# Designed miniproteins, single chains, continued (5): the designs that were tried, part 14

Each design is a single chain, and the fold is of that chain. pLDDT is the mean over its residues in the fold that is shown.

## One batch from the design tools (miniprotein)

Design m16456
Fold by ESMFold2-Fast:
Structure m16456 (fold): chain A 77 residues (1-77)
Amino acid sequence: YEEVRAEAEVDGAVGTARGRVGNEAGRELLGELAAGMAEATAVFGEPLRTRFDAAGRDEGGVEVEEAEAEGRLRPAP
């Protein structure tokens, strides 16, 4: 498992997936593929959140990083 790659692709995939999902052909194809790999595809789309949750469990920083994390997690389009 390449979590680092998944997270990096999340930022890129968000823009790319939006373009592909916007295409009905790609959306249906993704739906069929997701039927077999729904869990893997869903995790791929949200690996950043999973990884961030692990880092957020670091006590003390949760309240401070919460405000900054929202800004950092929002990539520039």
Scores: mean pLDDT 48

Design m16457
Fold by ESMFold2-Fast:
Formats: structure tokens, sequence, C-alpha cells
Structure m16457 (fold): chain A 85 residues (1-85)
């Protein structure tokens, strides 16, 4: 039994993606402007953050019966990982 419908999972994933995508852009812009990061270094940080997003998608795909609470907990875990980059 799926406690989250496919539609709900997609909506939560889109919301999370938009929120994280915005955070990624802001983080990269801030790092480039403030830390004199090279384009190569900025790309590496972006790649690491992208890997975190891919891990999130894999965890969601592995648990098709994930509850809304589990999904939100995963989102919070991901946000923390991004801040620790």
Amino acid sequence: MNKLSKKEKKELAEYFKEKIDKALVELLDKLVKNNKLSDEEAEKIHEELTKILEEFEEEVKKNPNMTKEEYLELVEKMAKKIKEV
C-alpha cells in the first residue's frame, strides 16, 4: 500500500527540487563572488550537490511505499547535507 500517491511524491519532489535548485544557485553565486572560487571549483561543488540530489531520488525510488513523514525527513536530511558542503 502506497501512503503517498505517485502524484503526491511527484509534487513533493518538484517542490524539493525547486527549493534545492534555488539554494544551489545561491550557494554557487555566493562562493564564486566571495571566495574567489575558480569555475572548476564551483563545478565540483555543483557536482557534489547534484550527487546528494541523486541519492535522494534513489532513496525515494527504493521505497515506493514511503510515507509523507519519511519523505519530509529525507528532505530535511538532504538540506543539512547541502549546508555541510
Scores: mean pLDDT 70

Design m16458
Fold by ESMFold2-Fast:
Structure m16458 (fold): chain A 94 residues (1-94)
Amino acid sequence: GKAVEAAEKAAREAEEIAREAEELLEKGEELSVTEVIGLALRAIGAKVGAELALRKAKENGEDEEKARKYAEEAEEYAERAIEAAKKLLETAKL
């Protein structure tokens, strides 16, 4: 259903953000504080999107367990992105 698909999309977006943040950290890229905050906010947005999609899947009688799996994946990727962003912030320029 559409809510499960939205949860999957949010999980994939969180995965992309985590990979982007971790790659920037590995390369030692110099980012602005604004760019680092932007990465963290994007990660939080993907996590919240997956949580809302899970809630909608429950309301619609869609596959709740599948939506929950995607919401959990989104949370794990968002946490990874936020941890990478915290480390990027230590070397960020104003």
Scores: mean pLDDT 88

Design m16459
Fold by ESMFold2-Fast:
Parts: structure tokens; sequence; C-alpha cells
Structure m16459 (fold): chain A 83 residues (1-83)
């Protein structure tokens, strides 16, 4: 589907932009304990975010013109992929 392909391309670009934004804003440095908790929850339960991060995902969805669910998934994967 063209819509699914477009959503994937947008999500990949948004992932990169989110990663850069989180690094530039010092997000990982400001909330290291929350990041670790999310990594644990994401590993055990899959795609769950805290209420604060759901709010952040909603803000990202508006900024990057993607669905709230997609933004939440991108943020979850980004936080879980701390390497």
Amino acid sequence: SMLLRRAKERSEQAMRDIHIHLEESGWYDMQPSMTRVLEGQNRERGLRLTPEQLKWAEELSKKYDISKGLAGNILTLQLASER
C-alpha cells in the first residue's frame, strides 16, 4: 500500500529527527532513570510508554504530521534502542 509505505518513510525520518532532537535537548541526560524503566517495560511488554512520554509522543505527532500511535511507537523504539 502506498499509504503504508509513506507512513514507514515518515516514521523512519521522524525516528532520525527524534533521535537528533532528544540528543540535542539532553533528554537522555535529564531522564536516565525513566529511560531505563521504559527499556525494561518495552522489552517485557512491548510498546508501553509512561503518561509523560505519551504526552511527548502526542506533541511529536503534531510536529511531524504522523499519528499519535505511530509517534508513540517511534519514541518507544528510540528509547528502547539506546546503544
Scores: mean pLDDT 59

Design m16460
Fold by ESMFold2-Fast:
Structure m16460 (fold): chain A 55 residues (1-55)
Amino acid sequence: MKIISSTSGKVINLKPGEELVKNKVSGDIMSPEAAEVLLKYTKDKELEFERFVKK
């Protein structure tokens, strides 16, 4: 599965069992762990993430 970042145009290939999230506001793609760190750092609960999982 290929995911393209809308901000950087970076193409990411998802491996089976991998999970990524996309920040719906910025369009950045990151790991779920990075997204949790971002939420914790900003305390901004208005951040929305779209989850991508490859089986």
Scores: mean pLDDT 66

Design m16461
Fold by ESMFold2-Fast:
Structure m16461 (fold): chain A 97 residues (1-97)
Amino acid sequence: SMKEEARERLRKFKEETPDPRTQKTIDEFIEKLDELSEEEQEEILVHIELALRGKELLKKEPENHAGIARELARLLEEWGRLEEAKKVLEEARRIEK
């Protein structure tokens, strides 16, 4: 079930983040999963994957914020999310200035 997968990934993301504000936001998403459409559940899964990948890349190269943003944009492009990828690439260019 996509809903069960989203819930499990949200729980894992919560365990991997020490920020209380982010943990509260994750708890709110978990609570609202039963009210979300299949499209909204897919959006949550995509954003969790991006957040986990970004966190992994930050552990390897904590000062390479622009490079991390470009890698996340590449993943978005591979998933067909071209408008989101453009926004992330614009952020990467902003960080380099």
Scores: mean pLDDT 72

Design m16462
Fold by ESMFold2-Fast:
Structure m16462 (fold): chain A 74 residues (1-74)
Amino acid sequence: SDERLYRGGQAGVQGAYTWAKGSEPSVEKMKERVEEEGRKVIALYRKNGKPAAAEGAEEEMREILKELDEELKK
């Protein structure tokens, strides 16, 4: 499947977020990791002619970053 082309079936922005939650010591570091890995995934989708998947990944990344930004404001 297309997901497997991007580091396995749990790859993508959601996979990066799951990993960051378990491994990063702060919300700020989680945000940095999600942005870094999410941008790589989006770029790979666009490079491989998957614009709908890229748009979905961009939207997912925006929602995750919004949640993390709200946590930083508390």
Scores: mean pLDDT 71

Design m16463
Fold by ESMFold2-Fast:
Structure m16463 (fold): chain A 93 residues (1-93)
Amino acid sequence: MEELEKFKEEAAEHYAKLASSLPKAKVIYKGEEVKEEELDVKGLAKAAAEVGIKNVLGEKAELEVKASPEYQDTYEALANTVIDSAKKYAKSL
């Protein structure tokens, strides 16, 4: 549990440093409840890491990103990269 929370924070910090200039995007998190909010890269990375971890633990979670057309591909690539990394990390525990 502690290791998973630490990973989410480290992922958020890492990606925030790489993409500090990117604008906020609308993120729809679909888990036990549906949450819609405007997130920066740090918030998006944390949400994506949570999705990856929950999927490995057998929980249903998914993420939808709605950014401006010029950033949509960038945010989708970022989210997918974090989800995949989180899944790999959670499986290693």
Scores: mean pLDDT 76

Design m16464
Fold by ESMFold2-Fast:
Structure m16464 (fold): chain A 79 residues (1-79)
Amino acid sequence: SIDELLNELKEAVDENDLEKAQTVVSQLKTKVNEISDKNELSDLLYEVYALEIKAIVNEHRDIVDVLAELGDYLESKLS
């Protein structure tokens, strides 16, 4: 589920686990292709923005790049 993948992504950000973050982001991108509800996509995007801010504050640059890529993907689907 999206909620389970979000929890795994939050753990990867907290642990500074780049490999886990990349794997989870790939899985979220796949799941996002199945979502047609713009409100659900918007909620996910704001969660990703919050995680990106957390990664910036913690100076996890590689994690920031991975989260930014997911954010760009979600933004493209909201257009």
Scores: mean pLDDT 86

Design m16465
Fold by ESMFold2-Fast:
Structure m16465 (fold): chain A 93 residues (1-93)
Amino acid sequence: MKKEIEELIEEAVKKGELSEKSGKFILIQAEHNGWSLKEVKSALEEIQNSEDKEKDIAKAEVLYAEISGASKEEREKAIERAKKAGAEDTVVG
């Protein structure tokens, strides 16, 4: 499953259908929530239609720092960046 999800995202980025940052966001969400390939495809459509891509990317960076076991300082920096992007909800969990 993970390999198929990674390949799907990589192909979308290569085709110019998705930015590298948006691709990373979807991959982070898939790993965090245990998404199926179908759920990843739905997320791809959602990101393409999003007007607030910067906010979504900032949220993904906070989740990535948490999932990757980053230091408290690095997590706090990611949260500060998310607040500046308007992703308030991400910092209250």
Scores: mean pLDDT 65

Design m16466
Fold by ESMFold2-Fast:
Structure m16466 (fold): chain A 95 residues (1-95)
Amino acid sequence: AERAELLREAARLIRGAASIMFQSKQSGASDELGRLAREIEAAVKQQDIERAVDLAREAAKLMKDLIANGFVKPEYQEEMEEIVAKIEDLISQVE
């Protein structure tokens, strides 16, 4: 229950990041983050915690790459960095 709840919270944060990417006019990145969030929720429902963790790590890596390459609007950069930090903290609590 606890691990599943942490991973569902990670998926909610990733959906927030997808919204930021949509507002940053990066529809492809927004769609990919949305896909990863849905797959995390599906993996949690199937009790595949290992897959959910791997997907959350993939999302955090993608978000870091998007920040590093300047694809996030400046007004959302701090919020996106905070979301990445929260996701990485949630992953550390599951492992």
Scores: mean pLDDT 90

Design m16467
Fold by ESMFold2-Fast:
Structure m16467 (fold): chain A 107 residues (1-107)
Amino acid sequence: SLADQVRAVLEEFISELQRLRDRLKNPEVQRVIDSVIQSLREILERLEAGEDVVQVLIQALSSLAVMRMTAYVFRKAGVITDEEYEELMDVLDRHSDRLDALLQQAL
């Protein structure tokens, strides 16, 4: 089902973010990653509660857009390095592209 595909993407996303957190030792980057993981876990719980898959996908993509802005601001302020920013954005972009593709299939 579409819900099963969304669940799989969210679970893979969380797992990859946990691995990234373990590799990056900057506490500020870890704080951003922890916030993303928490948001994704809440979205996964809503999906398991039987909420509409399209609404879950829209909320997930909206949350990720906010996290991208936070990462960009932290990079510009020198709180995180360019390398840390690029690694974080790679993970965020790959999984948000997968979620967007699923949203397009659902419409």
Scores: mean pLDDT 86

Design m16468
Fold by ESMFold2-Fast:
Structure m16468 (fold): chain A 80 residues (1-80)
Amino acid sequence: SEEEKIELEYAKLLQEAFDELRSLRGATDPEAKARHIARLRELVEKMREVAKKFKNPDLQAEMDREIERLEREIARLEAQ
């Protein structure tokens, strides 16, 4: 279904975001850290775009909370 397609798209972006977070946590080089942060911000924007496509408001709210948690973690790591 169209909804299953949206869920799969979101899941792929979320997996990429967690892989980038893992790389960011291990980054010691400022240039590498900046590249991972930039990629994470791109992924977050794509995730927000996909989240808006969900017709179920409860599921959309859940995705929004997940994105907010991810954004807070990115900000925390950027400040280190």
Scores: mean pLDDT 86

Design m16469
Fold by ESMFold2-Fast:
Structure m16469 (fold): chain A 78 residues (1-78)
Amino acid sequence: SVAAETAAALAQIEALFEQFKQQMQGASLDEATQLAEQLLQQIADMIEAAKSEEVRAAMMKELLRVIEEIGRLISELL
């Protein structure tokens, strides 16, 4: 179902973001930036692979939230 696909996609994005936060521990600003670029590319690839417009829209909304949170975390390193 679309609801199950949406839940699975959002859970995967959440897992990737949690991994990113763990990898940022002790990272330099340059390393954190590279990790953020990798995370954003992984999420972009997932969105591009999504066949359902509803799933894609939900993932895009979550991507915007992740971008805001990445900006907050990286700003703490400045």
Scores: mean pLDDT 89

Design m16470
Fold by ESMFold2-Fast:
Structure m16470 (fold): chain A 85 residues (1-85)
Amino acid sequence: ADVLVKNAETLLKETEKLFEEAKKAKTEEEIREILLQIEINLGMIRIILGVAKIIKAPESAIDKIESIQKKVDDILKEVKELLKK
């Protein structure tokens, strides 16, 4: 459980760094590459959440991973908006 939460927290931190890079990106191609990496990170968090549920992790751990997934999804939406501008 703790390992799964820590892995999800690491993916969130990596996604936050990618968001800062997206804000500084000068080309649409750079933003698209960052967007793809964030989508991969979100997919990995979904797998982590699925594993946590299968192993019947504590509800506190599941809630934390779900919160992290929501934060990464919100960042993904923000980066998509950068492509529309």
Scores: mean pLDDT 85

Design m16471
Fold by ESMFold2-Fast:
Structure m16471 (fold): chain A 88 residues (1-88)
Amino acid sequence: GPTPRADPREYAKKGYGAYNEDEAKMAEAIENKDGKKFKELAQTVLGLPEDEAEELGKLTEEDPKKAAEKYQEILREKEAKRKEEAAK
């Protein structure tokens, strides 16, 4: 089959809830079990402190399914807050 492409819409459809390119790269890092990449993106894209980003990076290597679940939770809460602020 064709090689998967890093498309934000593709990763959103996979249930990650990601819709921009940076969030798609984070989902790709989880699928590849790349804890180092996920840690970098958690700090730069999600704005997480270094200790929390490191914990999520380790989780990505040890249990990528649980890391994906936590990532989706963070994205859902961020989106909910953004929608509430836009509705004011």
Scores: mean pLDDT 70

Design m16472
Fold by ESMFold2-Fast:
Structure m16472 (fold): chain A 56 residues (1-56)
Amino acid sequence: AEPTPEQTAYNAAVVKAANALRAGASDEEVRETYGLPDDVIAKLREAIAALDDIVA
C-alpha cells in the first residue's frame, strides 16, 4: 500500500527530528520546528538510545 501525502510528510518530519536530536537539539526546539507531540519525541529518544546500546 502507498503511504498518504500526510503520512509521507509526517515520516519526513520524524526523520528530520531524529537527526536534529542526534545533533544535540532540545526537545523544545524539535517541538517548535516540526510540531511533533512530546510522546513522539520521547519515542525518538528511546529509539536513539536503543541504537546506541546495540552498537556499544
Scores: mean pLDDT 74

Design m16473
Fold by ESMFold2-Fast:
Structure m16473 (fold): chain A 89 residues (1-89)
Amino acid sequence: SSVSVATAGPADKSVTATASLTVPEGSTVIGRGVAVNAKGEVVKEAPLQVQQAQRAPDDRSSTVTITLTFTAENVDGGTLVASVRLRPA
C-alpha cells in the first residue's frame, strides 16, 4: 500500500495534503487527520473524505491527485497531520 503524509503547524490552522497515488482496480483511498499537541499527544483524529479523479477508461491503474483538508483548534503549538493510504480490494 502507498502512503502519503502532509504536516502543518501550529494546530489552529488547517492542513491541506495533496498526494499522487497509483490506484489499481478495486482499491480505495483512505484519508485520516491527526492533531498532536505540543507534548506529542493525539488530541483529535478523524477520517477524512477523499476525492479521487475518475479512473482511466482502460480500467488500469491510474495516478490520481488526492486532496485532503483537516482542521483543528486549540492544540497549542502542536501539529496537524493529514495522511492518505491506499487500501487494496
Scores: mean pLDDT 63

Design m16474
Fold by ESMFold2-Fast:
Structure m16474 (fold): chain A 94 residues (1-94)
Amino acid sequence: SLADRLAQAIATVEALRAELLRERTEEAVDHAATVLGMLYQELSKLFNEPSLAAEALAVRNQLLRSSLEERIALVVETADRLIAVLRAKLEEVE
């Protein structure tokens, strides 16, 4: 169940990343950032790692001060980091 949830989260983040790079709009950035933030919060609570929630907040704050292209780059980078975290957690739970 947990492994299935982590695998599904990876698939969701990969799909959001691909859609953001295809669409390249403010709406796509906002949607991807919202979903990534929710996943970071869920992981933070599930694994008792407050640093994950702090990272989500830091990314949200950075988005408010950036151009569209900078926001796309930041959200893509954040998605890549979240995929790495999710893969590491998946390896821990088999």
Scores: mean pLDDT 83

Design m16475
Fold by ESMFold2-Fast:
Structure m16475 (fold): chain A 97 residues (1-97)
Amino acid sequence: SMRELTIMEFRALALIAGAEFLHDTGNRLKDSNPELARQLYEQAIEDARQALEVLDELLAYMRADPSVPQSRIERAEALRARTEALLEEIEANLAEV
């Protein structure tokens, strides 16, 4: 249903926001507390990966429903691409700690 798609989108957005917050916090702490920065990066990776799983499920449902506007699918695809880029950046920063 459209309600379920909306809830999935909000869940993905919440996970992405959490990953961004943890990543930013890890970046601030990496020199003063590298062990905590590592733990924050690891949690950010988990949140980003979970967001990608939710977005993949969302996109599968949207593509199966011909009533879903193409613009909504494109928005979810853009969000997925942004989340993949975020994950790659966090993984690169984790490798430096």
Scores: mean pLDDT 92

Design m16476
Fold by ESMFold2-Fast:
Structure m16476 (fold): chain A 85 residues (1-85)
Amino acid sequence: VEKLLKEAEELYEKGKKLYEAGLKSKDPKKAIELLQKAIEYYQQAARLLQQVALLSNWQPREEFEKKLAEIEKLIEEAKEKIKEI
């Protein structure tokens, strides 16, 4: 369980760095590629976090639900940014 949680955190951090790099990129093609990579890492982090939640019997439930909602919001924001480029 600890290993999955650590992997989820690492994927989330990688996604964050790619998202920030995508927003700062002056090259539209590179910005889109970085934002797409960020979405992939966020989706993987969310899946691992869901697995950890199941293994932990959803305790604490509110923390897992809030973190998953935050990741989903970041995915949607990244998708919107891609459309604006």
Scores: mean pLDDT 80

Design m16477
Fold by ESMFold2-Fast:
Structure m16477 (fold): chain A 91 residues (1-91)
Amino acid sequence: DAAERLRAMAREAELLARAAASVGAEELARLARETARRLAELAEEAAATSDPARIEELLREGQELAAALAEAVAALPEEVRAALAEAADKL
């Protein structure tokens, strides 16, 4: 369901935040933590509402947040991206 998808996205963002912090990418770590917190809030709202239109709106916002975070990662130098992937695999 939408709440479960949003919670999964929040967990992925939290994992990225931990990986980013471990390699010294402090700005990305902060962005990922903020994204994880917002995704968790969207998940709680999705779990609390029975309005299908509102659920779809919350899921869309969550997908946009996840896409923005992925774009931030894609914009990093290749060396930093490789270090992030290695760090994430160890967490």
Scores: mean pLDDT 87

Design m16478
Fold by ESMFold2-Fast:
Structure m16478 (fold): chain A 103 residues (1-103)
Amino acid sequence: MAAKAEVLELEVPDRVRVGETITAKAKVKNIGEGKVTVTLYLVNSDGTILAKKTAEVDGGEEIELELTAVAPRPGTYSVVVTATDDDGNTVSSEPKRVEVLPR
C-alpha cells in the first residue's frame, strides 16, 4: 500500500573506504493531510541496519533527513527511505547502493 508521501531526493556517495563516513540525505514531502513517519536506513551487505533516522512530517510539509555512519567493513551497502502513514500504508524509495572499498 502507498502512503501519501513522495521521496523527492535521496543522495548517497557512490564509493567510500573502510573507516570513512557515509552521509545519506533524503528529502520527503507529505502530500496527504495526516502525519507520516519517515525513516532513513543504512543497511550493510548482510542486511543489517547500521544506522537509521526517524522523523514525523505533518500533512503538506517537507522534511530533509541526514544520516551519518562510519563504514566498518568492505561491501555494497544500501540506503532506503520509507514513509508510513497513521493507517499503516508505506511508500519506499528504490535502494541506492554505496560501494565500500578496503583501504
Scores: mean pLDDT 82

Design m16479
Fold by ESMFold2-Fast:
Structure m16479 (fold): chain A 63 residues (1-63)
Amino acid sequence: MGSLEDADKAGAAVALAKLGGMSDEQAKAVLRRLLGLSDEQADEVLAAPPEEAGYKAGELAGA
């Protein structure tokens, strides 16, 4: 996807999960719903640093 809005929200979800404001399960659900990612792809995004997570989520959403 080329949507900066979707990538920004995905980055926020990862940041909230890492800060304890959102569980990994909730962050994965947001990534799946917002970007159409699989559970495996969402796990890869959550494993990445917040800065990389946005880029990775955008690229994976396009696949």
Scores: mean pLDDT 70

Design m16480
Fold by ESMFold2-Fast:
Formats: structure tokens, C-alpha cells, sequence
Structure m16480 (fold): chain A 80 residues (1-80)
């Protein structure tokens, strides 16, 4: 979908600022959040909050504008 493509594009930009180890950790944490959301273990609101917390953990490594764009794309994915 267009939303999934947007998420992938923004993820690539954020990943370009991270080490391989941090990329793996970010991907693992985001994957866990989406798995729990898809399984009905967490609400939409909690999924968004957890995504915000994960992205906040890398705020010192990534330009604010790119981090914000990724957050917006992920919110759209969760809301669709």
C-alpha cells in the first residue's frame, strides 16, 4: 500500500543515521509493537504511545524532521 511504502521510505532515511546494531534493535522493537497490535494485545492508542517511546530513544542520533516524518508515517499505518 502507499502507506506501507511511505513507512519503508522514512525507515530507510532514519536507518541511514544509525549503526547496524541500532537499526536491528529499532526494527525488532517496532516489529514487536506491531505484532502485539495485530494480535489485539494492545490498543491503537497504546501502539502509538509505544512507537513514540521507541523513536524518542533515538532522538539524539537522528535529525528531528526525519524522526517526526517516520512517526507520522507509522501513525498513519496504525490508524489505517
Amino acid sequence: SKIAEEVLEQLFKVFSHLSEEKRKELNEKLGEIFEKYENGEISKEEAIKKVEEVLNSIKDDVPEEELKALLEALKKLIES
Scores: mean pLDDT 84

Design m16481
Fold by ESMFold2-Fast:
Structure m16481 (fold): chain A 89 residues (1-89)
Amino acid sequence: SAREELERLIAELLEHERNPDPERSAWLARAEAILEEAHKEALKVKEENPSLSDEEVVELAIELAEKRDPEVGRRVRLLAEAGREALAA
């Protein structure tokens, strides 16, 4: 389930703080680079379409990240959905 996957990601991040893993560090760096690129492209779309909300810009950035790296995009989408649920509670 998405919840189990999110809990696993949190556990992986906590484990990385205790025992840094070079492969995990490389994956996180790749994810950050892809998200920065996707966010930059989403901001450019917002400049052309000023009526887009901040939530729509975030959704577009996630979609662009999924196109560049489906695994990174999927994980970011799960985190964004969990964050929205936490704020709505």
Scores: mean pLDDT 72

Design m16482
Fold by ESMFold2-Fast:
Parts: C-alpha cells; sequence; structure tokens
Structure m16482 (fold): chain A 95 residues (1-95)
C-alpha cells in the first residue's frame, strides 16, 4: 500500500502517539517516563524530514518504510530500547 504525504504523516503521528500511551501505561518511574517520551518527541522532526526528502525524490512511501525509518533514527541515537514499543504500536495502529 502506497501512502500520500498526508497519510504518511498521519500514520507516523498515530504510531508515536500510541507509543507514548504505552510508555505512560507501562513505565512507572516518572523521570524515566519523561526521558522516553522526550526521545520519541525529538525523533519526530528527523523522521518527518526524511519522509519529506523521500517524497521530493518521488519515492513510494509504505507503512513498512515509515516503521523502518523510525527504527533507523532510533538506532542512530542509541535508543534501540524503544524499537519494541514502536513495533507494537505499528501493529496495533494497522490492525
Amino acid sequence: MVLSREEARRLLMQILSRSIELIEEREKDPARRAELIGQLNEITGEVLARLDELYARGEEITPELILEIIKEVLEEKGRSDLIPIVEESFEEVLA
């Protein structure tokens, strides 16, 4: 399934919002919760910038490619610990 630019941005926001909800539900330490949510907010701009560049190049954006970009940005920032929660959120949002 190929997404429009608006559909891709909406899906990204849905994945990130669901990931934040899961962190708020599961992480009981307030300081760690704030750190994890802060990291997801920080990567949002980088993921959006990469999506905009791909659209400018005429690339086809799929839901799976959005997940791959999120995972790559998290790995680059040393936050692979957030990958499982983002993958879970992705599966729930597409259900």
Scores: mean pLDDT 87

Design m16483
Fold by ESMFold2-Fast:
Structure m16483 (fold): chain A 73 residues (1-73)
Amino acid sequence: VPPILGMMVLQAINLIKKGKNDEAIRLLQDVIRVTSIVNPKASDYVRQALDHLKKGDNDSAIEYLKKAYEILK
């Protein structure tokens, strides 16, 4: 797994905390493109985070992103 994917997930968490959900969604879509090939379990967590973000459930989204980060760090 490329080291940069973990850093991108942390950046997405920071964007969500700043209310920049649209920027976080774009970043996470880029992360999914790579993780779907190299780490399907991390991709599953990122997809769940995106679903929650689209529903406005930022707390659940951050929880799933933390799970993805533990795999991708």
Scores: mean pLDDT 84

Design m16484
Fold by ESMFold2-Fast:
Structure m16484 (fold): chain A 72 residues (1-72)
Amino acid sequence: MHFSRAEIEARVDARFEELVPVLEELRRYPSVLDPAAVEPVRRLQRLLGLPDDGVADDATNYAINLLVERLE
């Protein structure tokens, strides 16, 4: 399943306030690839309507980068 960057951006913007606490939780881990980060990654994916497999795929990484850019 491939989501366009425009779809990811629209979903991030629509749920920004709900996504920020999840991003702050993820920032406590050294990497989104950390096994302990699987549940926060799944929660982020569920909020975005992405497959909630806990794997930081291209769509998940793009969404995280957008959230960081919006906060900076």
Scores: mean pLDDT 76

Design m16485
Fold by ESMFold2-Fast:
Structure m16485 (fold): chain A 64 residues (1-64)
Amino acid sequence: SKETIDKILEEIDELAANPSKENLLELEVLVGMLLIMGGVGMVSQELVDEEVARLEEVKAELGV
């Protein structure tokens, strides 16, 4: 549902604002869920690409 997607996006925003190895693992799970949802047409590819880029930024900041 849209409410579920909105909650996932809010959680990604909070985790990305506070980079840590623990938060990175949670980010990978949430972005993975968005990738699956994008593949079945539940969310736009553009939104998925934005969140993947955010995950990559967090990885770079943590040196992984």
Scores: mean pLDDT 83

Design m16486
Fold by ESMFold2-Fast:
Structure m16486 (fold): chain A 82 residues (1-82)
Amino acid sequence: DAKKKLEEFKKEVERKRVLFDTAAKLRLIGLEIQNELLLKKGEITEKEAEEQLRALEREIREEEERFKEEIERKKEELLKEL
């Protein structure tokens, strides 16, 4: 009973983690492609491109921390039910 609930929770977390990581990777790749095109057109500077990438990396890191906090909270809730 308890073991089965923990295994199901682990699988759900793993699926959500893969989705999060995939979405984050696509966002970074999309920005890199966009910045390459804008740099080629002379619409942004290399410094601006680097600052935009760093800003997105910080945003993703903050979202990852919130994701970890949500998972930990749900884990604690599940352990109270067991």
Scores: mean pLDDT 84

Design m16487
Fold by ESMFold2-Fast:
Structure m16487 (fold): chain A 87 residues (1-87)
Amino acid sequence: MRVSVGVTNLSEGQANGLAETVKKMGGSAKVFKGKKTAVAGSDLSEGIAFTIAQQVEMMGGGSTVIKDGKVVYSSGDSKEAEKAARS
């Protein structure tokens, strides 16, 4: 079962910190710089992916969780988050 998360509207420091956390949890992470900094996390448990998405939502960011290619959660400015989650 493939679970990924994309998050956006983070500072560069927040994005780097999140990427390191995902890697420590045994997942893969990518940071994307643009008008808004985005992070993609993959190879995560469903619980970890939802926890990350909810934490980013509390910080005013956008988030999207994808399970088996299907969007199962989205919050805030989720379009860039979905692009990150699919990359």
Scores: mean pLDDT 77

Design m16488
Fold by ESMFold2-Fast:
Structure m16488 (fold): chain A 83 residues (1-83)
Amino acid sequence: MPSADQLIDEIVQAMKERDWEAVEEAIRRLITLAETMSESDILAVHERLTEAVQRAVAEGLISEAEADRVLGKVHMELKIVMK
C-alpha cells in the first residue's frame, strides 16, 4: 500500500521515462487512495503533485504539454472524489 508521496514519485518518474502505461496505473492508484482522504488532504496531494511535475518541467525532463495533460486529468478525477 504505497503512500501518496510514493505514488507522486511514481507518476513523475514514469513521465520522465515516457512510460504512459505506468503513468496511467500510478494515477489510477492515486485516485483510489484519494477516495479515502479528506478534501484538505486531496488538495494537499494535488499541490504536491503539481510542484513535483513543474520541477521536472523546469529541469527539462518533461514538456509543459505533457505536464498539462497529466495534471489536468488528475485535477478532474480528484474533483469528482472530493466531499
Scores: mean pLDDT 83

Design m16489
Fold by ESMFold2-Fast:
Structure m16489 (fold): chain A 89 residues (1-89)
Amino acid sequence: EEDLEKGIEALEKGDYDKAIEYFRKHLEKNPEDLVARAGLLAAEGLKNNDSVKTVAAQLILVGLLIEDPDNERARRLLEAVQKAIKKEE
């Protein structure tokens, strides 16, 4: 809820340490939340330049959007990851 939204906002701002902190807090209460799991993978991957993690995050988010195209949090997270990757090109 609150931690999930703060995690997404931190990732959108490029604050990967804060994103990791908030996604971990959310996952302690909601361990099966795939949006938060993808967000954590994305934040860790972007922080450490780990393309395996950023690719894994994108695959999870695309899968969520295939199941529910109206999943705004998954879309925001995917857009944030893609925008961050473009800056490193």
Scores: mean pLDDT 85

